# Designed miniproteins, single chains, part 113

Each design is a single chain, and the fold is of that chain. pLDDT is the mean over its residues in the fold that is shown.

## One batch from the design tools (miniprotein)

Design m3925
Fold by ESMFold2-Fast:
Structure m3925 (fold): chain A 62 residues (1-62)
Amino acid sequence: SFSEEQKKLIDEIAKIYEEEMGLDYEAVKETIREEMKEKEKKGIDPEEYLKNKKKELEKLLS
């Protein structure tokens, strides 16, 4: 299961992809959850991964 902070970050990232790139919101959330599981297996903190992903997206859209 995901923390409340992780769920919030997933939601915020998926909304950016939907609004800016026209991607399916639920499909993006599914993809992010899968990516988080893969990153966690590699010893990468899932919350740090999400924070960095959001920061990079905001930078690209600036």
Scores: mean pLDDT 82

Design m3926
Fold by ESMFold2-Fast:
Structure m3926 (fold): chain A 116 residues (1-116)
Amino acid sequence: SLEEQVQRRREKILREVEEHRDDVEELARLLTFAAFERGIFVKVTGFDDGVVEFEFHKSSEGPGETLLEELRELLERAGLEITGEETWVFNGLNHAVVRARGRPESLVRLIRLLLE
């Protein structure tokens, strides 16, 4: 069933997170898959000394400030450092981007929150 397929995918990602807890590149890759299922698009913008820099992008018919608040809450709960925020309108959709950086432990927490 579709429900069983979703559950198996979630369990697979969680297993891969546990296997790669200290692998920032693999955690960044797993994060992009987990975020996509929540309608969040993730771009890796840099790697430096075990810290990964990201852009988290969400678009909706709802207000850009609401999208920023949703992304901000999620990233702060995971323990990422927010470094920038931006909103714009394109083709009738509101867009929000939050720039953030995190270490492996924060990426693990974020992936778990996204799969909740």
Scores: mean pLDDT 86

Design m3927
Fold by ESMFold2-Fast:
Structure m3927 (fold): chain A 106 residues (1-106)
Amino acid sequence: EPSPEEIRTLILVGLAIAEVDATIRIAERLRARGEEDKAIALVRQTLDALTVQMRDIAARTGDPLAREAVALLDEGRAAKTLDDMLATLRRLRDTLRQYFADLVAK
């Protein structure tokens, strides 16, 4: 039987995927409307929030995909352009989807 901790991690990773997807969609809409500064602010808020969450998961589980997600979040936080931030969020989404699939398979 999956542990309560494993179930909680699965839920948190699923929510992180949803937050990344929503952030990308909203940021692209803001950019299309000429509101790039708002798009950058939104992406930075998501990167900061997810960094706290994924660092906790990586520390608790020691999972390589959780550690990779943290590295991608740190890369995104260091990015200077919206395009680089969005590219990193898309790579993060792929890593989180792989992690979610691995957790479901347990």
Scores: mean pLDDT 90

Design m3928
Fold by ESMFold2-Fast:
Structure m3928 (fold): chain A 64 residues (1-64)
Amino acid sequence: MDEKVKKLEEAIKKGDYKEANKIYREIMENSDEDKRIQIKEKVSKIVTEKGKEAAAKHIARQNS
């Protein structure tokens, strides 16, 4: 199992873009074309979900 992919997912979910970008670059450097497509798709899904969560948290802060 690809432990680096797990770390990438965690970094994105935590909003640590610096760490996520570092891991993403490392994966891309060592990946073939099929794996790159898979990772891009997975990252896109997580980023979309993170954006939704960030919006919800922002609204909560406004009401606090």
Scores: mean pLDDT 70

Design m3929
Fold by ESMFold2-Fast:
Structure m3929 (fold): chain A 68 residues (1-68)
Amino acid sequence: MLSEEQKKKLEELAKKAFEMLVEEGKRHPETGLTPEQAKALLEHEKKKVIEENADVTGWKVKLLRPPE
């Protein structure tokens, strides 16, 4: 089960990933996500981790890993 520490860490990772995705979207509007799309993606991933008791470490890799 996710601890309160893990939930907090998940939320902090989501905020950091959101900032990174928004910056990429500003630099590459055709290939990057809009702020709304980035927020929706991160909310979906966060909800899945909480509901499915997934590893926060795996979630970080998925969100911050380059697409290449």
Scores: mean pLDDT 65

Design m3930
Fold by ESMFold2-Fast:
Structure m3930 (fold): chain A 89 residues (1-89)
Amino acid sequence: TSKAFWKKRAIRDLNRLIETASPENYMGLAGALLALQELGEDETVAKLISRAKAELGPRARNGLKTILKSAHTEKERAIAEKLVAELDS
């Protein structure tokens, strides 16, 4: 299902970020988390963000700017801003 697809993608991109912290992996994670949020998978999103904070630490700051730049619609921007705030807290 779509939920299972986006969960796998979010986990994959988070694991890649833990290893490399490249800008494209931040965009991939943001997109997957956005899709999960729109599908009502709030608990999964919260757990993945908590793991990202724990594992990425200061590297999360680089992702904040990339996530915001990747948002193309007002809805995407609102969710990206929420993810940014949660990653930086």
Scores: mean pLDDT 68

Design m3931
Fold by ESMFold2-Fast:
Structure m3931 (fold): chain A 89 residues (1-89)
Amino acid sequence: MREEGEKRAEKKNPDADLAEARRRAEAAVATVVPDVPFEVLVGMRDGVLEVIVLLAEPLDEATKRAIEAAVEAALAPFGGVNVGVSTLA
């Protein structure tokens, strides 16, 4: 339990974190909207994960909030995430 700096050793590669975050976010979105095509974009902003979900069809605000909550729950192990939901085209 000692050893300051072990947390920094667990920092991981940002690219690896982005790939895993995308995979988890895609699974979460598919659970909420299984019949709607979507795309997930993942990046880093100011050290925080940013996830943008692009839906092929316009959905109600309540459904968008459900997607946001599902993605946040799936990405809880990453310590924090900003989730945006928008319509593709």
Scores: mean pLDDT 73

Design m3932
Fold by ESMFold2-Fast:
Structure m3932 (fold): chain A 65 residues (1-65)
Amino acid sequence: TPRQRWMDLANEAQDKSKDLSQEAKDQVYVELQRGGSRLAESPPERWPEILEETRQEIDKIIAEA
């Protein structure tokens, strides 16, 4: 389900960032909040796009940390 994909993304982001600096963790948290808000504001047909964009932004933060 879209909800399960969001939970999987959030859990993966937390696992990948747990050993990073507090600043990087805060940036990941902000992107998760942004993604969650976008999902809440959007129709279900847009959720795959929003999930992918959110994942890409989080992966970028982790790679730059």
Scores: mean pLDDT 82

Design m3933
Fold by ESMFold2-Fast:
Structure m3933 (fold): chain A 107 residues (1-107)
Amino acid sequence: KTKEILKETAKYLAEQAAKAFENARDYVEKGDLDKAIEYAEQGRTLAEKAAFYASAAGNVKAADWATRASLHAQRAIELLKNGGDPEEAIQHFKEAAESARKAAEAA
Protein backbone atom coordinates (compact mmCIF):
# COMPACT_ATOMS: atom_id res chain seq x y z
CA LYS A 1 0.00 0.00 0.00
CA THR A 2 1.21 3.55 -0.86
CA LYS A 3 1.21 4.74 2.79
CA GLU A 4 3.58 1.90 3.81
CA ILE A 5 6.04 2.86 1.03
CA LEU A 6 5.96 6.56 2.08
CA LYS A 7 6.55 5.56 5.72
CA GLU A 8 9.49 3.26 4.83
CA THR A 9 10.98 5.95 2.54
CA ALA A 10 10.76 8.60 5.30
CA LYS A 11 12.50 6.22 7.75
CA TYR A 12 15.28 5.36 5.29
CA LEU A 13 15.94 9.03 4.41
CA ALA A 14 16.02 10.02 8.11
CA GLU A 15 18.55 7.22 8.84
CA GLN A 16 20.73 8.41 5.92
CA ALA A 17 20.50 12.03 7.19
CA ALA A 18 21.75 10.92 10.64
CA LYS A 19 24.77 9.19 9.02
CA ALA A 20 25.54 12.30 6.94
CA PHE A 21 25.49 14.50 10.07
CA GLU A 22 27.82 12.07 11.91
CA ASN A 23 30.23 12.26 8.92
CA ALA A 24 29.99 16.09 8.95
CA ARG A 25 30.92 16.11 12.67
CA ASP A 26 33.90 13.80 12.05
CA TYR A 27 35.20 16.13 9.29
CA VAL A 28 34.89 19.19 11.61
CA GLU A 29 37.00 17.27 14.19
CA LYS A 30 39.58 16.58 11.40
CA GLY A 31 39.63 20.30 10.42
CA ASP A 32 38.24 19.55 6.91
CA LEU A 33 35.50 22.18 6.92
CA ASP A 34 34.78 21.94 3.16
CA LYS A 35 33.90 18.21 3.47
CA ALA A 36 32.01 18.88 6.72
CA ILE A 37 29.82 21.45 4.87
CA GLU A 38 29.36 19.02 1.93
CA TYR A 39 28.11 16.19 4.20
CA ALA A 40 25.98 18.66 6.21
CA GLU A 41 24.28 19.93 3.00
CA GLN A 42 23.63 16.30 1.94
CA GLY A 43 22.19 15.50 5.39
CA ARG A 44 20.00 18.63 5.34
CA THR A 45 18.58 17.65 1.92
CA LEU A 46 17.91 14.08 3.15
CA ALA A 47 16.22 15.41 6.33
CA GLU A 48 14.02 17.80 4.25
CA LYS A 49 12.99 14.87 2.01
CA ALA A 50 12.31 12.71 5.11
CA ALA A 51 10.01 15.47 6.46
CA PHE A 52 8.20 15.65 3.07
CA TYR A 53 7.56 11.88 2.89
CA ALA A 54 6.59 11.67 6.58
CA SER A 55 4.04 14.49 6.02
CA ALA A 56 2.73 12.70 2.90
CA ALA A 57 2.27 9.55 5.06
CA GLY A 58 0.34 11.62 7.65
CA ASN A 59 3.12 11.22 10.25
CA VAL A 60 3.34 14.74 11.75
CA LYS A 61 5.67 13.63 14.60
CA ALA A 62 8.28 12.14 12.22
CA ALA A 63 8.02 15.21 9.95
CA ASP A 64 8.59 17.55 12.94
CA TRP A 65 11.72 15.66 14.07
CA ALA A 66 13.12 15.60 10.50
CA THR A 67 12.48 19.37 10.21
CA ARG A 68 14.34 19.95 13.52
CA ALA A 69 17.28 17.92 12.16
CA SER A 70 17.44 20.13 9.02
CA LEU A 71 17.35 23.33 11.16
CA HIS A 72 20.24 22.16 13.39
CA ALA A 73 22.23 21.26 10.24
CA GLN A 74 21.55 24.73 8.77
CA ARG A 75 22.87 26.40 11.98
CA ALA A 76 26.03 24.27 11.90
CA ILE A 77 26.62 25.10 8.20
CA GLU A 78 26.25 28.85 8.93
CA LEU A 79 28.76 28.59 11.82
CA LEU A 80 31.33 26.79 9.62
CA LYS A 81 30.90 29.21 6.68
CA ASN A 82 31.24 32.32 8.91
CA GLY A 83 34.31 31.20 10.91
CA GLY A 84 32.26 30.48 14.04
CA ASP A 85 33.09 28.09 16.91
CA PRO A 86 33.76 24.53 15.60
CA GLU A 87 32.68 23.06 18.99
CA GLU A 88 29.28 24.79 18.64
CA ALA A 89 28.98 23.38 15.08
CA ILE A 90 29.82 19.88 16.42
CA GLN A 91 27.05 20.25 19.05
CA HIS A 92 24.53 21.23 16.33
CA PHE A 93 25.55 18.18 14.24
CA LYS A 94 25.04 15.92 17.30
CA GLU A 95 21.55 17.44 17.77
CA ALA A 96 20.81 17.10 14.01
CA ALA A 97 21.81 13.39 14.06
CA GLU A 98 19.74 12.72 17.22
CA SER A 99 16.68 14.51 15.73
CA ALA A 100 17.09 12.51 12.49
CA ARG A 101 17.24 9.25 14.50
CA LYS A 102 14.05 10.28 16.37
CA ALA A 103 12.39 10.99 12.99
CA ALA A 104 13.30 7.44 11.85
CA GLU A 105 11.98 5.94 15.15
CA ALA A 106 8.70 7.89 14.82
CA ALA A 107 8.25 6.71 11.20
Scores: mean pLDDT 90

Design m3934
Fold by ESMFold2-Fast:
Structure m3934 (fold): chain A 78 residues (1-78)
Amino acid sequence: SDAERIEVLEALLRHFNPDMPEEEIRRDAEAALAAIRAGNPLAHAAWLAELLALPVEEALALVEKAKKEAEELKKKLE
């Protein structure tokens, strides 16, 4: 499930930072995943809370949309 997590993180970061190079997005996603793996639920919660600075409805829609796009990307990788 780590591959799924990193793809979701990449998709979310790309949505917020469309101007950022994809390589930087990937590096940032890996850093976030590493913090989650270290058993740091506070870092994960803080990151989500920052996302929720948007209207709750839009934040939820973005998360779900990014998740679906990551799932499609995963299927294409096969």
Scores: mean pLDDT 63

Design m3935
Fold by ESMFold2-Fast:
Structure m3935 (fold): chain A 84 residues (1-84)
Amino acid sequence: MLERIERVNAEIEAETDEARRRALVLAEARRIAEALRRQAEEALAAGEISEAEYQAFLEQLARELAQLEALVAAGLSVEEMAEA
């Protein structure tokens, strides 16, 4: 009886840890995306890129984040996501 309770608790903890790891990866990706967006805003303000290039960059960044969110939601391993 005790072994069954221990096994169920271990499985729940492992699943929770995987969910937390995926959430941390997504949070890090969002932080990187914000830094890249800030750099693009500075480049636009300095006249180094056009408004069209800036908008294209934001759209691409949004697509990349949406793809990562979909991979996280699908429950893929962090290592496999990094190699994709």
Scores: mean pLDDT 71

Design m3936
Fold by ESMFold2-Fast:
Structure m3936 (fold): chain A 57 residues (1-57)
Amino acid sequence: EEVKLTVEQADALTLLVLENPDRKVSVSQVMEATGVSKATASRILRQLEKEGGVKIV
């Protein structure tokens, strides 16, 4: 599933991934970093996990 982020949200997400060198990221962390809803955060994380960028915890 494709999600559209603002530049600021995309930058926040990139920083969140860089702060987690083991690539383990939770839905709550994405919500806190980007300000998106739980449903949107879950969608973002699943997209990144599919691309091999992160592991959902």
Scores: mean pLDDT 74

Design m3937
Fold by ESMFold2-Fast:
Structure m3937 (fold): chain A 80 residues (1-80)
Amino acid sequence: MAAARAEVMSRATEVAARAARLNLEAYKAGDEEKAKKAFELMRRATELWLRSRTADAAELEELQKEIDKLEKEVEELEKA
């Protein structure tokens, strides 16, 4: 339980940090659309982190799937 929760929280924090960097880089480049997408990914990662604090085992499994999707979206945006 505690290990799984810590993993979800850690992954969400990493995604939020990656999205924040991407947002700053896009903003410096004048890419408003990319910056907006990166900001939204950062918001979603933060929300998942907050939800993980009160999640039970079943909810935690769902959060892991959501983070898997979010990590993929961040990776795709980094390659754009």
Scores: mean pLDDT 83

Design m3938
Fold by ESMFold2-Fast:
Structure m3938 (fold): chain A 63 residues (1-63)
Amino acid sequence: SFDERVELAKELSELAKKAGLSKEEMDKIAKEVAGVPWTPEAVLSLSPEQLRKIIEKVKEVLK
């Protein structure tokens, strides 16, 4: 659903800020995991499943 995508996108944005990841680093992760650039338009076009995969990858970087 759109609401689920918005919630996951917010979670991902906050997690990236907490991780101290740059826009360039997030762009690399988004391209590796979902094949899209790290832009608001591209991120909101992703399925909940793809957003969850990016979140998982960012959490791995935090370890």
Scores: mean pLDDT 79

Design m3939
Fold by ESMFold2-Fast:
Structure m3939 (fold): chain A 62 residues (1-62)
Amino acid sequence: GRAEAAVAGRDIVLAASRAGADAETRLAAGQKAAELLGWPSDTVEQAEHGGVRAVVLGAQAR
């Protein structure tokens, strides 16, 4: 479900951060991820810390 997708997305976001995505890229990508995933504004901070690519890929499986 959505909660499970959010948890999976968060784990992927952390993996993307470890891969060396810079803060500016994560910020821009995070805002896009929030819109694409339908996350409320409160979750934008989580998205911007991991990058949109990894988060979107994780959520797309659900």
Scores: mean pLDDT 50

Design m3940
Fold by ESMFold2-Fast:
Structure m3940 (fold): chain A 81 residues (1-81)
Amino acid sequence: SILEELVEVTKKALEAKTLEERKEYFDKAIELALKSGILELEIAAGLARIIVGVGKLIGEEFEALLEAAKLLLEKAEELLE
């Protein structure tokens, strides 16, 4: 399911060791969330993008990607329960 794929991809973003790798998995997670047709995931994706945008502005993009990916993971896991 799209939710299971989103959980897998967000976990890979959390485990990523480089900014580029974390951003790649985060971008895939955002794409999956927006394609899901689930309003709660679309809202979470919007909030996640804001978190990353602010993090990039203050020089904390790597940490912001981690927090944004956690938000998406938590929402996807909540919807799987």
Scores: mean pLDDT 87

Design m3941
Fold by ESMFold2-Fast:
Structure m3941 (fold): chain A 85 residues (1-85)
Amino acid sequence: MDEEKVKKVLELLRESGMSEESEEMLKKLYEKDPELVLKYLVGIYEIYELYENNDPSAEEKAKELEPLAKEVMELYMEIYGLPKP
């Protein structure tokens, strides 16, 4: 597993002004489903690298990540007891 990619994504999120509440939320998501969260974060980092390199595959990668983003959102809603969108 690319733990280095996950670490870099978390560092980027913190440096871009992610709030303490957002970090706590991400931690709770990770504790509930670490595999899903890690896969999602790695995907975010890969998309970021592709955009920085003006790689046209960034758009395809973003579309591939959309189902994972939905699963992470559903997990967030479950943790906070919110109705599904």
Scores: mean pLDDT 74

Design m3942
Fold by ESMFold2-Fast:
Structure m3942 (fold): chain A 93 residues (1-93)
Amino acid sequence: EFIKKMVYGEALVELARMEAEGLTPEERQARINELKDRILKEFPELSEEEVDEVIAQAEADYRANPNDKQLLLEAEIYVALKEIYLVTKKLGE
């Protein structure tokens, strides 16, 4: 559950960033593929299907409310928590 929230937050932040950059559909797909590869490497406990489902949910939520500042703030908090989690996990062996 918590790991999936961190993935969801990172996907939302990336989607908002791509929209701000005015990327083409091809460039957007490449960025999503890079995000997916990174997530699967960082969280080997997640399946590819689970990551795809979380990214799809983030896309749906972002398209429904693209200027939801509360949702984006919560997403940024989860991105920061992910960084802390990964550092802590590495320090714990």
Scores: mean pLDDT 80

Design m3943
Fold by ESMFold2-Fast:
Structure m3943 (fold): chain A 87 residues (1-87)
Amino acid sequence: SIVLSEEEQRRLQLAELLRLLALEPEADEEMAKEMRERIARLVEELGLDEAQVEALREAAARLRAAGVVSEEEMRAVLDELLELHKA
């Protein structure tokens, strides 16, 4: 079976959270509800503080403004957020 390190799991969870935050405002009500529940769980699981959540919301808003969420854009933002979390 595939075993992920704690760091790899954290990276994947942060990527999922960022994607959900970027897409949730444009989703239909049923999908938006599921996304909001997933967002809440990821924030709790990752132990994010208010400043970290705000940074993610700002990143998500930038991705939404671009209209297209690319893998490259997601990775660049995620790498920046992971660097901020080292402090």
Scores: mean pLDDT 71

Design m3944
Fold by ESMFold2-Fast:
Structure m3944 (fold): chain A 76 residues (1-76)
Amino acid sequence: MEKKLLEKMINEYGLEKEVAELLLEIAKKAGLSEEEILEGAKILADLMKSTSYPKEVKVEELKEILKEIKKQIDEL
């Protein structure tokens, strides 16, 4: 796994470590480029920063978003 990608997701975008690791795993299976992985991470992080919901609720929605991103990339 790429530590620099994880650190960008966590430090620059503010993603939860578990979410960032899941995104990397899913993206690797879907054949995503590093740029596409960072795009997905940015979307997830922006949602977490923009909402006032508790972390548990955000994590549930992030799981749905990750599944949708994976499906879209897989269909490309």
Scores: mean pLDDT 69

Design m3945
Fold by ESMFold2-Fast:
Structure m3945 (fold): chain A 89 residues (1-89)
Amino acid sequence: MPSKEELEELKKKLEEEIERAEKEKDENRILSGRLGLAYVYLLMGDKKSAAELLSETFGLDKSEVLSMSKEEQIELIEEQLKKLREEKA
């Protein structure tokens, strides 16, 4: 597991990447950045922030995403990241 310092640095990097992707109007990079940020929130133990970001990203109900286990939220992130990588190939 990354250290708390490494997770905070990764969070900052992902936030900056999302901002760049939004300026470039790159929907796939915005989506992948938000998925990565949600993953970092889960690694930090912030399931609520992860659920908020995931519900916003996928248009899901926040309470539905909060009812998911941490493992289920991680699986959702990994599945969507895999789909994005296949579209960029």
Scores: mean pLDDT 77

Design m3946
Fold by ESMFold2-Fast:
Structure m3946 (fold): chain A 87 residues (1-87)
Amino acid sequence: SKAEELYKIVEKSMSSMVPKRVRDYIVEQLLKTLAEEGPKVKSLEELTKVTGVSKKLAEDFLKKFGNLENVREAIKEIKDFLEEKKK
């Protein structure tokens, strides 16, 4: 899923020195914030205003998905992806 690719990008942006359980928690919290704030985003600059999204992370999203519309489509899949992970 596109949301799984977002998860992988965020996880990869974190230091390997952070324990996996803590990384997973931080990634899930950031994805929840993206699901709430991300649908209203119209530009790369606005994407960096989402809490927890750095300029580098926003650029990594655009590099993977090619454009902002594809990033927004991935963001729309986050809620379903996180609910499936809880099962």
Scores: mean pLDDT 79

Design m3947
Fold by ESMFold2-Fast:
Structure m3947 (fold): chain A 91 residues (1-91)
Amino acid sequence: SRRELEERRRQLAREIADELLRSLLRSLGMTEEAIEAVLAGEEERAREIELEWLRENGDEERVATLEELADRLGVEGALLAYYFRQVEEER
């Protein structure tokens, strides 16, 4: 029962982290295709999708934003950690 409750909590935390990540990446101007690739854990594919688009459209600022997010954040891990901290603070 405890193991099942912990797993459900982790699943819920991942779902909330995914929604927060989707909202964050959308606010940064990522395409929906690239956002879904990030959520699938395909970070290199997401980067290539955005880089291909940016190489065609000349948006250097968006490339820099993607590189900062990839290098500074363990993309899903950082948001998941944030969510777990919020849940603990509400107890």
Scores: mean pLDDT 63

Design m3948
Fold by ESMFold2-Fast:
Structure m3948 (fold): chain A 90 residues (1-90)
Amino acid sequence: DLVQELEKEVENFIKALEENDYTKAVEYLQNIKELVIQIAEKYDMSDEEIEKLEELLEKIYESAFEKKDFKKAKEYAKELLKKVKEVAAK
C-alpha cells in the first residue's frame, strides 16, 4: 500500500531529523516526493492538488534544512500525510 509506505517514509524522515542524520533525512524526503507522485497518479489527483502537495514538500525542505525549524518540519510532514490520506479515502 503506497499510503502505508508514505507513512513509514514520513516516520523515518522525522526520526532522521531527531538523530541529526541530515543525509538520511534528505534521502527520506526524496522517497516521500517519489511516493507522492505515484499516489497522485494512482488516485488521479488534479494538477491543482499536485501543486499544493509540491508547495507543502517545499515548506518541509525549507523548515528542515534552511531554517532548522524541526517543529514546523514535523507539522508540514504530518499535514502532507493527512492530505494524501484524505484523497486516498475516496
Scores: mean pLDDT 84

Design m3949
Fold by ESMFold2-Fast:
Structure m3949 (fold): chain A 64 residues (1-64)
Amino acid sequence: SMEQKAAEAFARAREEMARLDELVKQGKPVDEIREEAERFNRALAELGKLLGLDIDTVMDLLAA
């Protein structure tokens, strides 16, 4: 279902966001941080596409 697909995409975006935050907090190399940021951006784009929302609104949902 679309609801299940959206829930999975939301969970993925939150997972990538948490990984990015952890890499930054640990002071990982900039290349490693960049690669994770790219994964997070792709997850955001997919979630936004599924929900029909702009990226700012998707970011607000993930931060809540």
Scores: mean pLDDT 84

Design m3950
Fold by ESMFold2-Fast:
Structure m3950 (fold): chain A 79 residues (1-79)
Amino acid sequence: SAMKAQVMTLYGKNGAENLVALARLSSPEEALRMAKAVEDFAKSAKEGDPLNAGAADELLQGAREAEEIAKERLAAELA
């Protein structure tokens, strides 16, 4: 619990921006996979400890934005 909260705090401060940047710079498939994994992790962290809500919500927002970018890039590769 405490360790998970510390990880969420660290990720929440820079993780969202880094995820969005990664979605633009890495392979779309890898970006999509990572965005989904981070979204699941953030949801789990928020449900496990309400004190994580702020950091988890910030990370969730970044993960969802990264997922959308990755999906758009995947669609473009089919063209």
Scores: mean pLDDT 71

Design m3951
Fold by ESMFold2-Fast:
Structure m3951 (fold): chain A 94 residues (1-94)
Amino acid sequence: SSLVQEFQELAQQAQLALDFLRQASKALGNPPLITEAIQQSTSLLQQGQQLGDQGLASTDPAEQQRLLQEAIKLFQEAIDLALETIREMRESLS
C-alpha cells in the first residue's frame, strides 16, 4: 500500500537524518545542541519503528493505518528536528 511505502521511505529518511546529525556533531566537536538532538531523534526513531512494526503485524486494517500514520508522524518529527538543529547551528556560526 502507499501508506506502507511512505512508512518505509520516511523510516529510511529519518535514519539518514540521524546519521547526518552524528556526522555534523563529530565535525563540530560534539556541541550540546546537536548531541541533544541526536538523543531526541534516536528516541523518536525507536518509538516510530516500534509502532510501525506493530502496524505491519496487525491483521486489522484500521489499526494498521492508525499505527503506521503515528509512526510516520514520529519519523517526520525526527527529520524536522535534524533540519531545524542544522539551521540553528548555521545561524549561530554567522
Scores: mean pLDDT 89

Design m3952
Fold by ESMFold2-Fast:
Structure m3952 (fold): chain A 96 residues (1-96)
Amino acid sequence: SEYTKKILEALQNGDIDKAIEIAKEMLKAGVKPTVETLVAFVMTLLAEPSNKEKLKEMLEELLKVSSEETIKKAKEELKKREFPTDILEELIEKLK
């Protein structure tokens, strides 16, 4: 996905605000987030807690439109990379 590539590039460059802007444009276009997009936002949140509130809000919006299968695969990918899934579990519970 073109959106996924742009989001990953922005996050890799440390441009959190740009990554959030692109993610919001993706959602407005009716494009659902990929597993890679969810994993990248979680990893960025864990690496840079100073942006925690902005990244949590963006993750909530992404999770609301994600399929159960995409969320499951994102959790599995995080576990494979030895990252905690606690933030995803917390946000999923909040959205129920």
Scores: mean pLDDT 82

Design m3953
Fold by ESMFold2-Fast:
Structure m3953 (fold): chain A 74 residues (1-74)
Amino acid sequence: SEAARRRLAAELRARGLPLVSDISGKPFTEDQLLARAAHAVDPETDDPNALVVDLRSGRLVTLSELEKALKEAE
């Protein structure tokens, strides 16, 4: 959703972090921000340091921390 996109962008900006992917080095597109907000975890990504927004808490976390939290929730 647009709200999820704005939330992710706002969190990255508020922390002074670039709106770019740590994996590809490219700026996050609107679709990429929405996809990360909707799915959180890409099954093909192995970068534990990728920064994502945890939609449950609204906090900016690493992919590793998010995967751990999702595993605990199962």
Scores: mean pLDDT 58

Design m3954
Fold by ESMFold2-Fast:
Structure m3954 (fold): chain A 86 residues (1-86)
Amino acid sequence: SLAEELIKEAKLTIEAAEKGDLLSAIGHGLRAIGLGLDLLKENPEAEPLFEEVQKTIKYALQGDIEKAKEYLKEAEKEAKKLEAKK
């Protein structure tokens, strides 16, 4: 699903940032934003998921990996809620 792909790209953003690969982190972050926008076009209930993913990317790119991982956990919770409504 788009939600699963969104979470995957958010995870890859953190992994790249942890390795100091900021260009790859930016690339995965941009893909996550694109997937989130596509998901919102189909389902407005995905707004909380998209917000948590945006926070994940923000903190990962700032080098705050601990904070990025916290927001990723919240994004995963929102993705599960969204999948449960199908």
Scores: mean pLDDT 85

Design m3955
Fold by ESMFold2-Fast:
Structure m3955 (fold): chain A 81 residues (1-81)
Amino acid sequence: SIVEEAKKKLEELGLSPYEIKTLSNIIKGILSLSKEEAREEIKWLAERALLGNNKDIAKVLIFVAEKLGLFDVAKEIREKL
């Protein structure tokens, strides 16, 4: 699943079990949204991650965006890395 693949990427980045659980739940929430709502949520989360210099989290959000077919969002985030 997209959630399990994202969770593995977060584990590889060395995030704590608590952070991985929290972000996995956020991703599950995104996957339950409409495509338009998911687009806005991913953009907002990526902007917050980049402001906090959490580039690795932004990279996982690019992965989620691409899996959802939101290639425009993935490109926008990648250009800000």
Scores: mean pLDDT 85

Design m3956
Fold by ESMFold2-Fast:
Structure m3956 (fold): chain A 84 residues (1-84)
Amino acid sequence: MEEILKRIEELEREAERLLEEAKKLPDEEARKEVIELVEATLELLEKAREALEKGDLHKATVLLTAAEITLIGARFALEQAKKA
C-alpha cells in the first residue's frame, strides 16, 4: 500500500521533469509526441491513485505498471529528440 503510493509519487515527479524538458524541444512534432506520452502517463497515475484509494490493489498495480511502461516510452522519445 504505502510502497505503491510512493511509487506513484516518484513517477509523477519524473513525468513533471520530462514535461519541463519536452517544452524546451525545438522540434514541434517531437515536442507534441513527448508531451502526449507524459500526459498519458499522468492519466494512468491518476487512475492508479483512485484505484488505490478505493482499495483495489490489483487495478492500482496494473495501472501503475502501464504508467511505468508509458513513461519509459516518453524518456526514450525525449532522448531521441535531443540527439536529432
Scores: mean pLDDT 85

Design m3957
Fold by ESMFold2-Fast:
Structure m3957 (fold): chain A 84 residues (1-84)
Amino acid sequence: METTYKLAQEEAGLSKEEIEKQYKEREKRFEEKKKELLKKNTEQNKFLVEVAEEAEELIKKGASREELEKFVEEQKPKAEKLAE
């Protein structure tokens, strides 16, 4: 579900139609970026794609902003280690 994204955008004064449009554009941009990362097939790029896919699944399941932030923060140490 779009609960976290929808709440943030509604607070910004956007209409339901604009919220849905921006959500779909975000998904398209995400898929394009994912394809670019996978082309280089590095362990760091694979990890970034995996984290991003899990974050998108959490958003679709209606995860709160706090849950998404916590998930991203938990992934930072592993991302930093893979970058070195």
Scores: mean pLDDT 67

Design m3958
Fold by ESMFold2-Fast:
Structure m3958 (fold): chain A 73 residues (1-73)
Amino acid sequence: SAEVEAMREELARFLAIVQATIARITDPAKKAQIQAILAEMQARVERYIAAGDVAGARAVLEEYAAKIEEILA
């Protein structure tokens, strides 16, 4: 569906932004922590997308985005 395709594009854009941010992190522990969270988020969001649950996918993305923001603060 168009909603599922839009959610896939949103996930791809978010991943690109966070990966660009990770590339600028010099602290190895913080980098590893964010990379682990990003991998977990991607797996969960993709699982919801595969099920056609766009609302669930968005909720997971927003939850993990908040966690990443907290670590970067």
Scores: mean pLDDT 86

Design m3959
Fold by ESMFold2-Fast:
Structure m3959 (fold): chain A 86 residues (1-86)
Amino acid sequence: SLEELLEELRKLSPEEQFARTEKLVKETIAELPEKAEEIEAVWRVVSARIRAAIAAGDDALARDQVEALLRYLASVRAEAAAKAAA
């Protein structure tokens, strides 16, 4: 579940959270190629924010940005599932 994933990620360093998040972005694009452009655009902005937060030593901001992106990916997957079920 998303909450189990968030708990697992909270135990990792910001750099490890970034790497895990990038992998999840790529997996989501592979599963939803029709959303690839939208997801890539969001990832470009959010990945820059996460990297800037890590560089500034703002671990809390880096974690908040990771959590926000994971919730976004979960919402995109849920929307796609609902559309497929209609």
Scores: mean pLDDT 86

